# Designed miniproteins, single chains: the designs that were tried, part 64

Each design is a single chain, and the fold is of that chain. pLDDT is the mean over its residues in the fold that is shown.

## One batch from the design tools (miniprotein)

Design m2226
Fold by ESMFold2-Fast:
Structure m2226 (fold): chain A 88 residues (1-88)
Amino acid sequence: EPAENGAEYARKGGMSDGQVRAAGLAAEAVKTDDPEIADRAAQAMVEGGLSPGAGGYAAGTIGNSAKGDVQGMLEAARRAAEAERRAR
């Protein structure tokens, strides 16, 4: 359920297939509270074209969204945008 929700949110947001897969991993990391899965999700986001700083926050946005944590989702999204701006 959380992994499906994370992937669905990424798909509706127009993310690439690689980022959709990373979103599923992020949702699984939030469900299991497993930092190794969270690290893999962040790396997959960076490999999908985000800056290193933005990748982790983008994965957190999808994971929190899948758990229904709207506040965490919005905060992570804001940090991802900020990190991407600073990287430019």
Scores: mean pLDDT 61

Design m2227
Fold by ESMFold2-Fast:
Structure m2227 (fold): chain A 90 residues (1-90)
Amino acid sequence: MREEAKKKLEEDLKLAEEKAKKSEGEEKLLYEAAAYIAKAGLAELEGDREKAEEYAKKALELASTLPEELKEGVEKALEAVLSRARELAE
């Protein structure tokens, strides 16, 4: 499960970075936030909670500039990813 979760987050990170490159404006910020969410999850799985918190903060900072609906989406995604990573790291 931990190995599968790590690969899934690595795939999510690649996809988010690729989409951010070809996106502009609001969509670009959304995918950049998604990339930081994946990085936070990966750090949490490795037990680096300080780095996970730093990446989570960056994702939320990007989300703060987005419309309310997209901001809520980023917040929910971050919570889900971190919760799952913590459960698998234990």
Scores: mean pLDDT 82

Design m2228
Fold by ESMFold2-Fast:
Structure m2228 (fold): chain A 94 residues (1-94)
Amino acid sequence: KIEEELKIIEKLIEIYKKLLKEEESGEFPDSEEGHKINDEITELSEKLPEEFHELLQKKMGELLKKNGTVDRKEVLEAAIEALEETKKKLKEKL
């Protein structure tokens, strides 16, 4: 249901923004906490519509085409952009 997907998107945006700040600061969680965060991201992402995954893949492909490589910061920024765009589209359907 759209309301549930919106809650998942909001939570994922918060997680990815936190990860982006960690990349910028150089402060990272310990390995156990990092694994738990990755598991949560995977579980939440699987609940999102296919349109989100297609949008993320498109953004990643454009970054690879422009830069030849994609660093972790660019991946996190692309994920946040894909989530924000998906959120906007879902709100338009409500």
Scores: mean pLDDT 78

Design m2229
Fold by ESMFold2-Fast:
Structure m2229 (fold): chain A 95 residues (1-95)
Amino acid sequence: GSATRGIAIPEEAVGDWTLTVTNNGTTDATVTLRDSEDPSKTLASLTVAAGSTATKTFTITKSDVGVWDLVVTGADGEVTVTFTQGDSSGTLTLK
């Protein structure tokens, strides 16, 4: 299936981030962080094999402040997405 979660990126989020994705399904899942108004613009995209965890580093600049969509495709189970910057982290679970 596919799931989409809206994310607001504030000015305080500028800098380097690590995206950690755990795919608890039986099929490959692709996680994409894309611009809500321009879906062709992506900050990060990562394909994670069934039952696996993978990471991707990406950079947020001042021009990236705004509304983004976290899109999960191909998943048949729960996908956990964690965003980390230094000691700060946030986790989203999508089905």
Scores: mean pLDDT 82

Design m2230
Fold by ESMFold2-Fast:
Structure m2230 (fold): chain A 76 residues (1-76)
Amino acid sequence: DRSLVLDEEAVRALAIAVATSIAKRLMEKNNMKDAVIVVNLGSLGMVLEITAEEVRELEDASDLGLKNGEMKIFKK
């Protein structure tokens, strides 16, 4: 069901953007093949687990303008 303040898509977009930004910086600093990136959104009571492969797909989709294909926030 939809929120009174923020749309479900808006919350998901924010979570994905933050997770992707953090993951990208980690990948640029350190080449981690087996990385599972955990993002703790304490204020929202959420924890996101994203693999390096999923980060690559999100980055590629955003760069190609396929941002409307958002579906998952976390991967385990």
Scores: mean pLDDT 52

Design m2231
Fold by ESMFold2-Fast:
Structure m2231 (fold): chain A 100 residues (1-100)
Amino acid sequence: SEKEMEETIKKINKLWVQIQKAIDNKDWEKAQQLLEQIKSLLIEKFPDRSEEIEELINWALKQLKDAMNSTDPRKQAVTITSVNIRLIGFVTELYLEAKK
């Protein structure tokens, strides 16, 4: 439902604020744990889409690690924002395509 989608996006956005702080602090272990929480949340809600969820989270992990290791603050900010946008777009698609 639309309400469930909004609640899921709100939870992901709260975790995303923590991910951004972890990356700013160079705390990769914390960033990984938070992304794994997002992965678990989405797989629990959409078990039939677990492969796609895993692929997206693995892509996000790679992008965020590259961003964290970047010496360019603009590149870091743009990458973090782009990953967040793609993740929210994917979550929206999961809810719109959900069967019964």
Scores: mean pLDDT 87

Design m2232
Fold by ESMFold2-Fast:
Structure m2232 (fold): chain A 63 residues (1-63)
Amino acid sequence: SKEEVLKEVKEQIEFVLRQHPDLPLEQLKAAAEDLVKYYGEKYNLSKEEVEEILEELKEWLEK
């Protein structure tokens, strides 16, 4: 589901940040986009669902 993909991507980004706290925001955004595309394909999400997850992740990272 869309919610499940969002949760998995957030958990992976938090794991990466824990290991690399000084990682630039632009690299985190790129990694998040790649993860959403990977999990979106794995869970058979629609293009619209993938775009919604990407928008929510960008807002979450920029807060």
Scores: mean pLDDT 80

Design m2233
Fold by ESMFold2-Fast:
Structure m2233 (fold): chain A 68 residues (1-68)
Amino acid sequence: SEEEKINKILEEAKKDFEAAQTEDELRVVFQRYVEKINKEIKDRQKKIEAAFKLSKIYWETLDKLKAA
């Protein structure tokens, strides 16, 4: 299902975000997963939901990097 595909993409993204050591690396990871969602998710609403969840993970990780 697309939901399972989205969950897998977001789990992979979360691991790559956690591995990022700089804001620049984090930005590159974010761009990579935006492109992956755009290519692999066909349903418009699910694509928007996935992008929103990805953005949330991105901003949460960015806040942690800035606080360190």
Scores: mean pLDDT 84

Design m2234
Fold by ESMFold2-Fast:
Structure m2234 (fold): chain A 83 residues (1-83)
Amino acid sequence: MEILPEDSDAEVREKLRAFLAEALQNGTASLVIETETREKGERLVRELERAADLMGLAASSKHEGNRYTVTIRPGQKLLERLA
């Protein structure tokens, strides 16, 4: 799944919902975000990282120019080992 610079706000929102639903259902998902600016890409990545954290999942991101790849994986509860 890809978010493209020409996607509308409604289209972006729908793609984000589909991505998060896939991550919850499969325990893992990958999304590519293409933006005209680094700032817009970083903002979308931060929103996805927060959403993943709230769901108990781990998110990681990598960027190459104006392309961001976000991968969600099952979260690790390291704090449970300390209790």
Scores: mean pLDDT 73

Design m2235
Fold by ESMFold2-Fast:
Structure m2235 (fold): chain A 76 residues (1-76)
Amino acid sequence: MSQDEVIEAVRDLGKLLEQAATTKEVQEKVKELTEQALKAAEAGDLEEALRLIEEAAKEANNLDTVKVAEELRKRA
């Protein structure tokens, strides 16, 4: 998986998780984890980027996105 593909996936999944968040506290946590994931992806640490987006998905209690992030991480 390319760095550009991971950056795009992190942006798309992060935005989706922020919109899916049921409380402001979860929304802020998802935003923080997404920003950290973007920085990791930009630094070339694709596994860390996908791990952070998986944590964001768990915070949002979005099991489908957790599975997507796990599959992407296995391919990084």
Scores: mean pLDDT 77

Design m2236
Fold by ESMFold2-Fast:
Structure m2236 (fold): chain A 71 residues (1-71)
Amino acid sequence: MEEELERLKEELEESEDAEEIARVVLELGRLAKDNPELHEEVEKILKEVAARYADNPVVKEAVEEAGKYLR
């Protein structure tokens, strides 16, 4: 759903807490698994998050886990 995707994207932008960001990232991965049409869009968001939080191990781990749902 585009609305859920947009909502999660906003939460990523507003969140300062690594655990919160990690949770949103995992939710994005699950959303893509349930909605294959969102796969490309979610992949782009995960790449952006990985670049923004490259030094944060909690977020990095969540991005790797979410990425498994996209393969």
Scores: mean pLDDT 78

Design m2237
Fold by ESMFold2-Fast:
Structure m2237 (fold): chain A 88 residues (1-88)
Amino acid sequence: GPDLATVNVTVTLTEDGKTTTYSKTFQAPVADYIDVDIVNTSKEPKTVQVTVDVEATSAKGTYRGSATQTLTIPARGSATVRVPLEKV
């Protein structure tokens, strides 16, 4: 099967001067990118600045990536941020 990595994702959201940070850890096959969904549970569209930091550690080494985007997320919707990963 594919080599498995332990993936740590940190998401930093800035909206109207408020900054919120959350982190998730999961296992995924080693790949050259990770897709992260940013979900808007509010009844209104939201414009947010998003920074996604990823560290993926496998038996074959550590991979890191970061992506920063300004997103307009539809009400009750989501937007996907693709984070390219490079071996470090």
Scores: mean pLDDT 85

Design m2238
Fold by ESMFold2-Fast:
Structure m2238 (fold): chain A 77 residues (1-77)
Amino acid sequence: SELEELRRRAEEYAREKGLSPAEASFVTSYVLTAYELKDDPEALKKYKEELEKEVSKLPEEVKEEVKRAIEEAEKLL
């Protein structure tokens, strides 16, 4: 299945990049959600906007970690 293959690639990428377990989980979830919404540009845009707003509320050290995870996730799409 496409979702299975995408999950596998996301997990492999996270491993190769040395991401933490939390970052790896986030990357996988983000990639799968973005893929699911790829045919709905408005929903994808809203998801990314809501995610950015949530990230902006995090402590600075966690914010940087999550931003890096999002950037890595976008490279897989």
Scores: mean pLDDT 76

Design m2239
Fold by ESMFold2-Fast:
Structure m2239 (fold): chain A 93 residues (1-93)
Amino acid sequence: SVQKGLELFEKEVEKHREELEKIAKEQVDEASKNGEKELEEAFKENRITPKDLELGIQLIDLVGKVLEKDKEAQEKLKKLKEIFKEKLEELKK
């Protein structure tokens, strides 16, 4: 039936989604541990632009949608987004 075909398709999509969520979570964990230091160093060395920070915020929002059910990842992403917004405001003066 069409319904059975749709269920099989949704199962394949979900399988790929689970792999994507795992990769996204690993990247969030890495960014939470090392990304803040790298961002701070890039900011101190004047290697980061307002456009870079705006793109970073957009990426954080996109990853947040992928990991919407992961409360720990959401907390880490919220903290990262606040840091990016704070640095962006400093550069837009």
Scores: mean pLDDT 76

Design m2240
Fold by ESMFold2-Fast:
Structure m2240 (fold): chain A 94 residues (1-94)
Amino acid sequence: MRKIVIPEELYEQLSPEAQKLVEEFKELLEKADEAIKNKDIETLKELIKRMEEIREQLRELAAKEPEHRETLTLVAGLIELEIKYYKKIYEELE
């Protein structure tokens, strides 16, 4: 099931580099949902780690791109909320 995490209006305001990171994040969400269905704890752990790396890369871009700082910070915040959700599921599956 495809869940819209980042509003399209915010996504369109991102640099191409940030858009690529958001697209990778969306693919990781689909893989994480599949790992949860299969109770694949090891795969879920690796996916969460990659999600955290994407969040940090977006925060680094926010520091480097003052014109996009507010939008990048908001997007990174939305990604952090999704990461917290999947971490909670991971803790419950352990």
Scores: mean pLDDT 80

Design m2241
Fold by ESMFold2-Fast:
Structure m2241 (fold): chain A 69 residues (1-69)
Amino acid sequence: VGARTVELFLRRLVEAGYLSEEEAAEIAAIPSPAEAVREAIRRAKENGASLDEINALLEASGEEAARAA
């Protein structure tokens, strides 16, 4: 997972209401993109996101990151 995927994933989770801006900022401060994604998934689940919704947002973020290059 790249830094761009993390950025887009956090943005999507905030827009969907599964993360606050403060939670997204805390996760964005994590140096490891893989650890940032794991923490984002954990908090989104605690905030009521389904695994299907989380996976869809993560996949869309990865696809957008790949297109942006």
Scores: mean pLDDT 83

Design m2242
Fold by ESMFold2-Fast:
Structure m2242 (fold): chain A 102 residues (1-102)
Amino acid sequence: SRVDELLEQIEALIGQIAQAAEAQDWDRLLALAGELLRTLQEFIEVSTDPERRREALREVGTTMGATLTVLEAAGAEDAAAALVALIERHRLPELGGVEIRR
């Protein structure tokens, strides 16, 4: 049930990010993006299904890329930079346990 709850939260957050983008509410969009990335991290930690993990990573990655494109197209440079920093902060370890590149 926790895995299903997290998947439902991911889908809801993706929809809310789209709504915030349409409203040009960048503060709300960034807060929602942070929640989406945190929810994804919890999902990856609790999910034992590699296929569901891969699908969630792909969907969230696509959403973040599309959101960044919207911010850049809108000329929201500060918000775009903040979203990039947020994505980098929530970077998952690479295969083999490579930590944050310093």
Scores: mean pLDDT 79

Design m2243
Fold by ESMFold2-Fast:
Structure m2243 (fold): chain A 89 residues (1-89)
Amino acid sequence: SEELERKREEEREKVKKETDEKLKEAYELFAEILERLEAWAAEHGYDATPETVAALLELKEEILKELGISEEEFEEMKKLLEEYSEKLR
């Protein structure tokens, strides 16, 4: 049935678009937070290496205080990255 083929194709395209959109949002939010972390690290004399940025992400309270990143923005980044990780399974 051509109708069943069409419906399956529409559902596949919909899932792909929704996945791509969420992935884009996760990367954009993560990139913004990383940019703020790198700027903060540079201002405080730290090297903006992946290892330094990862260590700074573990200092949630300090990051929220110094960079003015809202707790909601930080939690939303984590949530979007978790959703992305789940979809890769």
Scores: mean pLDDT 61

Design m2244
Fold by ESMFold2-Fast:
Structure m2244 (fold): chain A 70 residues (1-70)
Amino acid sequence: SVEDILDEIEELMDQARSELSQEQYAELIKRFNEHDNELLEKLREGKLSAEEYAKESLKYLKQLVDELRS
């Protein structure tokens, strides 16, 4: 469900906040928000459903956390 995806995003953000430096976390938030704005535009254009939007947001967040943790 969308609620389960939102819970997973929140947990992953909390984990990233504890594991990353303040600078790395700031970069994560910046890049996540930039990508999220692009996804929102696709949602507005009818190219994504709300569920697809949530899934793509989570997928990208996982990618960013892995990149910054490396």
Scores: mean pLDDT 86

Design m2245
Fold by ESMFold2-Fast:
Structure m2245 (fold): chain A 98 residues (1-98)
Amino acid sequence: EREERRKLALQKAEGMRKAAESGDPETVRKAAVVAYGLAGEYRDDPEVLKAMVETAKIAAERAKELGHEEVYEFVKSLRDKIEKLYREVAERRQAAAA
């Protein structure tokens, strides 16, 4: 059950990432929101968090290309939050392995 939903989350992230690469400002904004939501749901899963970081980074890059400051700042804030979650989980797992 958990593993099946995790696989679907990773597939959804891949789809949102591809949509964000060529999307309009609203598509880019939605991709970042979806990535942040999934990061929160799978906050203890470094593989899912890494996929969400990649999705948010691509969304931020696209927003910058579009010159849409409001969407860029919003997406960047979500990217930064997801990156913090990923770093915390990676550090915790590294400490547990040591």
Scores: mean pLDDT 81

Design m2246
Fold by ESMFold2-Fast:
Structure m2246 (fold): chain A 67 residues (1-67)
Amino acid sequence: AKAPDSEIEEKAKEILAEMGVDDAEVEVKNDGTLLVIKSKKNFDLLPLAKELKPLLNLPFGIDYILI
């Protein structure tokens, strides 16, 4: 990853909070190639993915789990 896992996780949480998702758990896996998001709220992944792509290595996936 271009950024540390902790920086990616905090940035993702900031973006999600701005979208009204303040309960999200975020974890970077597979050496910065997978972002796992867990939340009780539905949201659009597109703004999150767009903001985070510059911080991540290719290939990159997002896995969203509604709890």
Scores: mean pLDDT 72

Design m2247
Fold by ESMFold2-Fast:
Structure m2247 (fold): chain A 68 residues (1-68)
Amino acid sequence: GPELEELVRQRTQQLGQQAGKAFEEKTGYEVTVTPVGTDKVRVVVKSKDKEVEAIVPVIDLKEFLDSV
């Protein structure tokens, strides 16, 4: 129901922000994570040498960031 969907969205936002911040602290890259729908995030990673943008399920975000 709508209450469950809202809880999943809040969890997605929290997990996305935590993963992005951890990667940013580890690499020094600029990372922007924005929730999209219920369980996906739009992620933008910027460095001096490259910029990468993708939409990934939040459960796949860590693996995506590790591949950058």
Scores: mean pLDDT 80

Design m2248
Fold by ESMFold2-Fast:
Structure m2248 (fold): chain A 74 residues (1-74)
Amino acid sequence: LEDRLLALTRELERTLPEPIRERLRASVRRFLEDPHDPAALSELQEVASEGIKSGADPLVAGGLLRVAREMRRS
């Protein structure tokens, strides 16, 4: 799951401008430190929503969040 999360993060980064790209990297890093932290998941959801508004693929963003939720349940 971590490898899949990182792959989706890299795909999303390619389409995002700064500073959203850096926020995405920081949010994924924070989430990987503690996948059970509800604040980390909420932050990742916020960044994914901002990414979609900035032209990112909703399927990639949705895929990222789905993988993150699976990691939280593990």
Scores: mean pLDDT 80

Design m2249
Fold by ESMFold2-Fast:
Structure m2249 (fold): chain A 68 residues (1-68)
Amino acid sequence: VEEAAERIARKAEEMGYLTPQEAVDLAREAGLPEAVANAIGDHAYKKGRMTGEEAREAVLEAAEKLGL
């Protein structure tokens, strides 16, 4: 989970920001559950764009709520 969060955060930094669709796709590629992927996408949608730090926090928070 922590490695997935770091990979998604790094990708967000490389791309400048993540769109909702990019956040969902990256979470799926990292092998995260659909519930986590959708939670990250929802965060990106509400903010319009998600930074690397916000992406990392969103992944860890969603995973903790799911007991991962």
Scores: mean pLDDT 75

Design m2250
Fold by ESMFold2-Fast:
Structure m2250 (fold): chain A 87 residues (1-87)
Amino acid sequence: MKLDLGEGEEYEVVGINEIPALNLKVLTVIIDGEEKKVGFALAGTDISALDKSDFHAILLVDEKTFEAIKKGDIITIPKEPGVYDVT
């Protein structure tokens, strides 16, 4: 799957860890040769308890995108760290 946030770079999902209690998937991607974490949270999830410094980006996604994301998928994310709504 490709998630296009407009002007971003493409990264391959090399790992996924699910945290169902938080409606969160933690994706591992390689940025500039380093493993970085990207949070996938369902839209409407309270992310205020998440430490944003643990993530390159946190993406708020719809349920279809949240369920469909798999290891080996390509995601387009902004190069700048942040929280982004992609619903």
Scores: mean pLDDT 76

Design m2251
Fold by ESMFold2-Fast:
Structure m2251 (fold): chain A 78 residues (1-78)
Amino acid sequence: DTEVEEIQELIRNVKNQEDIDEAIRKARELFDKEIEKRKKEKKVENLPKDDQAAIDQEEKEIKDALLEHLEEAIKKIL
């Protein structure tokens, strides 16, 4: 919750490109942390290697797309 609140506050206070970069960096860190936590909870490490690779690839693509859209959205309101 604290990490989400920190990111929300950064987005609300965006004034320049440096602030956008910091908000995106924090969002990426939180996304990575939550994905790692979920993988441990779901025991993804116990799945076949091919399934693990497919999950990793899909998560990377979704993460990159979401962060790119977030950056574009913030830039429009700057």
Scores: mean pLDDT 78

Design m2252
Fold by ESMFold2-Fast:
Structure m2252 (fold): chain A 58 residues (1-58)
Amino acid sequence: FGQAVVQVLNANPQTSYDPWRKADLVAALAASGYTLTAEQQAELDALTRDGYVVGPAA
């Protein structure tokens, strides 16, 4: 799961300063066939601040 999140973030380096909304990232993952488990949801929540996904390149 974390690898998929990293791939989505890295695929859009121009948006690294514009953090992804958690809802937008979840929608992108769902569109690619990912069904978030409770653990994956908690992991994503840990990377989220004020509704936005924050990472090394976000």
Scores: mean pLDDT 60

Design m2253
Fold by ESMFold2-Fast:
Structure m2253 (fold): chain A 82 residues (1-82)
Amino acid sequence: SEEELRERAQSLLEYLDKAIKHLEEDESIPEELKEQMIKVYKEIKAFAQEIIADPKKYSLEEVEEFLREKEKQLRELAEKIR
């Protein structure tokens, strides 16, 4: 359970690093929106790092609530591009 949570958090970090790099290289996205999206990804990255350091720090409900809020923020930013 704790080991599985750490492995999932590590995979998320690797995905986020690639997503941030891809977003930084995307010239089609307005700079202000790009900066806001990168900020949200970095906040998710920081949270994943906290879980790796201490997988008991947050309940499953707290993890789900955090991820839902960040997904909502990214969705709202993505809608401004379209």
Scores: mean pLDDT 83

Design m2254
Fold by ESMFold2-Fast:
Structure m2254 (fold): chain A 65 residues (1-65)
Amino acid sequence: LAEEVKKLIEENPKAKGIEVKSVEVEGDTVIITLETTASGQDVGEALEPAIKLAEENGYSVKIEL
């Protein structure tokens, strides 16, 4: 799951200016740590497919900057 989430973000053309530092699974939560100069709106849109994948697999998502 963490590898799939990371890949979806890195391969997303909307993730321009977004660097994935780490993706960690803690219990039922996927923690995505990012470094970015993009707006919160752009980050949300770039992460949407990855968030949906995690949620479909029963995980909550937490984003750290």
Scores: mean pLDDT 78

Design m2255
Fold by ESMFold2-Fast:
Structure m2255 (fold): chain A 89 residues (1-89)
Amino acid sequence: SMEGEIEAARKAIELAVKNNATISFASSDKELAEKILEIAEELKKEGDKIEVYENLTINGKKYTLVVLYRSDSSKEEREAVENMIKNAK
């Protein structure tokens, strides 16, 4: 259910924030992606950056990717996400 997916996303973002980790979510449902974005905006700390990438094609479906980059995320971690996005377009 969307409610269950939202709750799982919130818990994952909270864990990522606690561990100073960058986290990403892919959803084919625009409403779910928008709710995840709202949670990421709520939970982000100063210096964190949120990026939204639309129209990514995965397994024949279009997805929206929401990424919360932590202020102290490694260069390698950020580059890995950016390279994945470039290869999907």
Scores: mean pLDDT 79

Design m2256
Fold by ESMFold2-Fast:
Structure m2256 (fold): chain A 100 residues (1-100)
Amino acid sequence: SAARAAELRHRAVLLGASLGVQVIHLNILLKYEELSEEERKEIEEIIEELQRVIEELEAAARALKADPEANAAALEAKIREAEELLREVEKKLKEIEKKV
């Protein structure tokens, strides 16, 4: 339905914004001298993953606008992937913050 398509697009926008906030937070953490080289590499890899998923969410949301019926399932799957990644990143940040 058009209402469901609008809801999915809204969820994707809010989720993309949440992932973007994590990218900002991780970039701030990279300025801390207490981080090991391995921890810096891990943070950089997380930033790259977050940026990729944000781009994929935006692409899926645009595809939904063009063809809501064909693309709703793909956007729903990408939203689930992004929600899981957000949870994993929040958990990882909590562990890194204990060390600085």
Scores: mean pLDDT 83

Design m2257
Fold by ESMFold2-Fast:
Structure m2257 (fold): chain A 110 residues (1-110)
Amino acid sequence: SLEDMAEELEEMIEDLKEVIELAKKLFEEGRIDEAREIVILFLELLRKTLEYLLSKSKDPKVQAALQALIASVKQAIEFVKSTSDPELIIEKMEEILKKLEEVLALVKEA
């Protein structure tokens, strides 16, 4: 249901916020590879969750928003794999967070 989808998206938003804060801390400690690994693992989990939610969606507007977000997450995974720059990685995660919040708002209006 759309309510179940909203709850899953809210949980992923909170998890992403925690991953961003943990990644910031690991980068401050010089633990660059550990920060990158946790970010990549989370983005892969997020991609799988969004693909599952897309498979359950019947609303064309929600489907389009989820497809766009999945594409953005896939691009973010490849980007994080290609760079060790902490500031760029955090900026990319914050971009995904904003897009995820926009999809949640759309699901709640559906």
Scores: mean pLDDT 90

Design m2258
Fold by ESMFold2-Fast:
Structure m2258 (fold): chain A 82 residues (1-82)
Amino acid sequence: MIELLEKAIELEEKAKNTPENSPEFIELHEELGKLLGEIKEIVEKEFPQTEDISKEEAEELIKKMEELVKEAKKRVEEKKAK
């Protein structure tokens, strides 16, 4: 999970610095879409009945996802420092 989030953040940053009309820009957005799809599948597997989830369970899931995103962002920033 966290490795996929790191890769998604890196691809998003790369896409921002890529010319919009380049084939590379299209490829980066396609790859980002695939990674986001994988992340969604992992979340859905962990909570397969999210539509009927309790408020407590929903809040825990949100906090867990926020922590993963924060950690992934931290790791991307640490890689840039190298």
Scores: mean pLDDT 70

Design m2259
Fold by ESMFold2-Fast:
Structure m2259 (fold): chain A 65 residues (1-65)
Amino acid sequence: MDAELLEGLALMEFWMAGIEVVSAEVEGNRVIIKAPLRTERDRETVERIRRAAERMGVELVVEEA
């Protein structure tokens, strides 16, 4: 369980949802993802990743692009 694993999971989830990630960074125990959140489905994708982050003890920061 680490931030790099969460980054990979998040990028896969966004790719499957058709969300084009602008940037993704790992800073210690933080994963920072910049992505356009246009629809309710996009926000549901973020919510699923956030639940995974909580279970892994990793801080997730999502910045709207």
Scores: mean pLDDT 81

Design m2260
Fold by ESMFold2-Fast:
Structure m2260 (fold): chain A 69 residues (1-69)
Amino acid sequence: MSEEELEAETDLALAAMILHLQKRYPENLSEEDIKKALELAQRARELSTRPSVRKAADEIIEEAKKLLE
């Protein structure tokens, strides 16, 4: 695994965790936390060449954007 792919997978995992926590404990997470998840997912999408990682990142980006509306 390349450094870029490892970074992408790590960023994606962190973004997914933030959104999971937001769904279970919405009162405990701030708008800044959701924006961080969006940033991490966007970075994962840019760094990864793997279709599965990019698809997961796109799904997280859509969810985060909806939460920030």
Scores: mean pLDDT 82

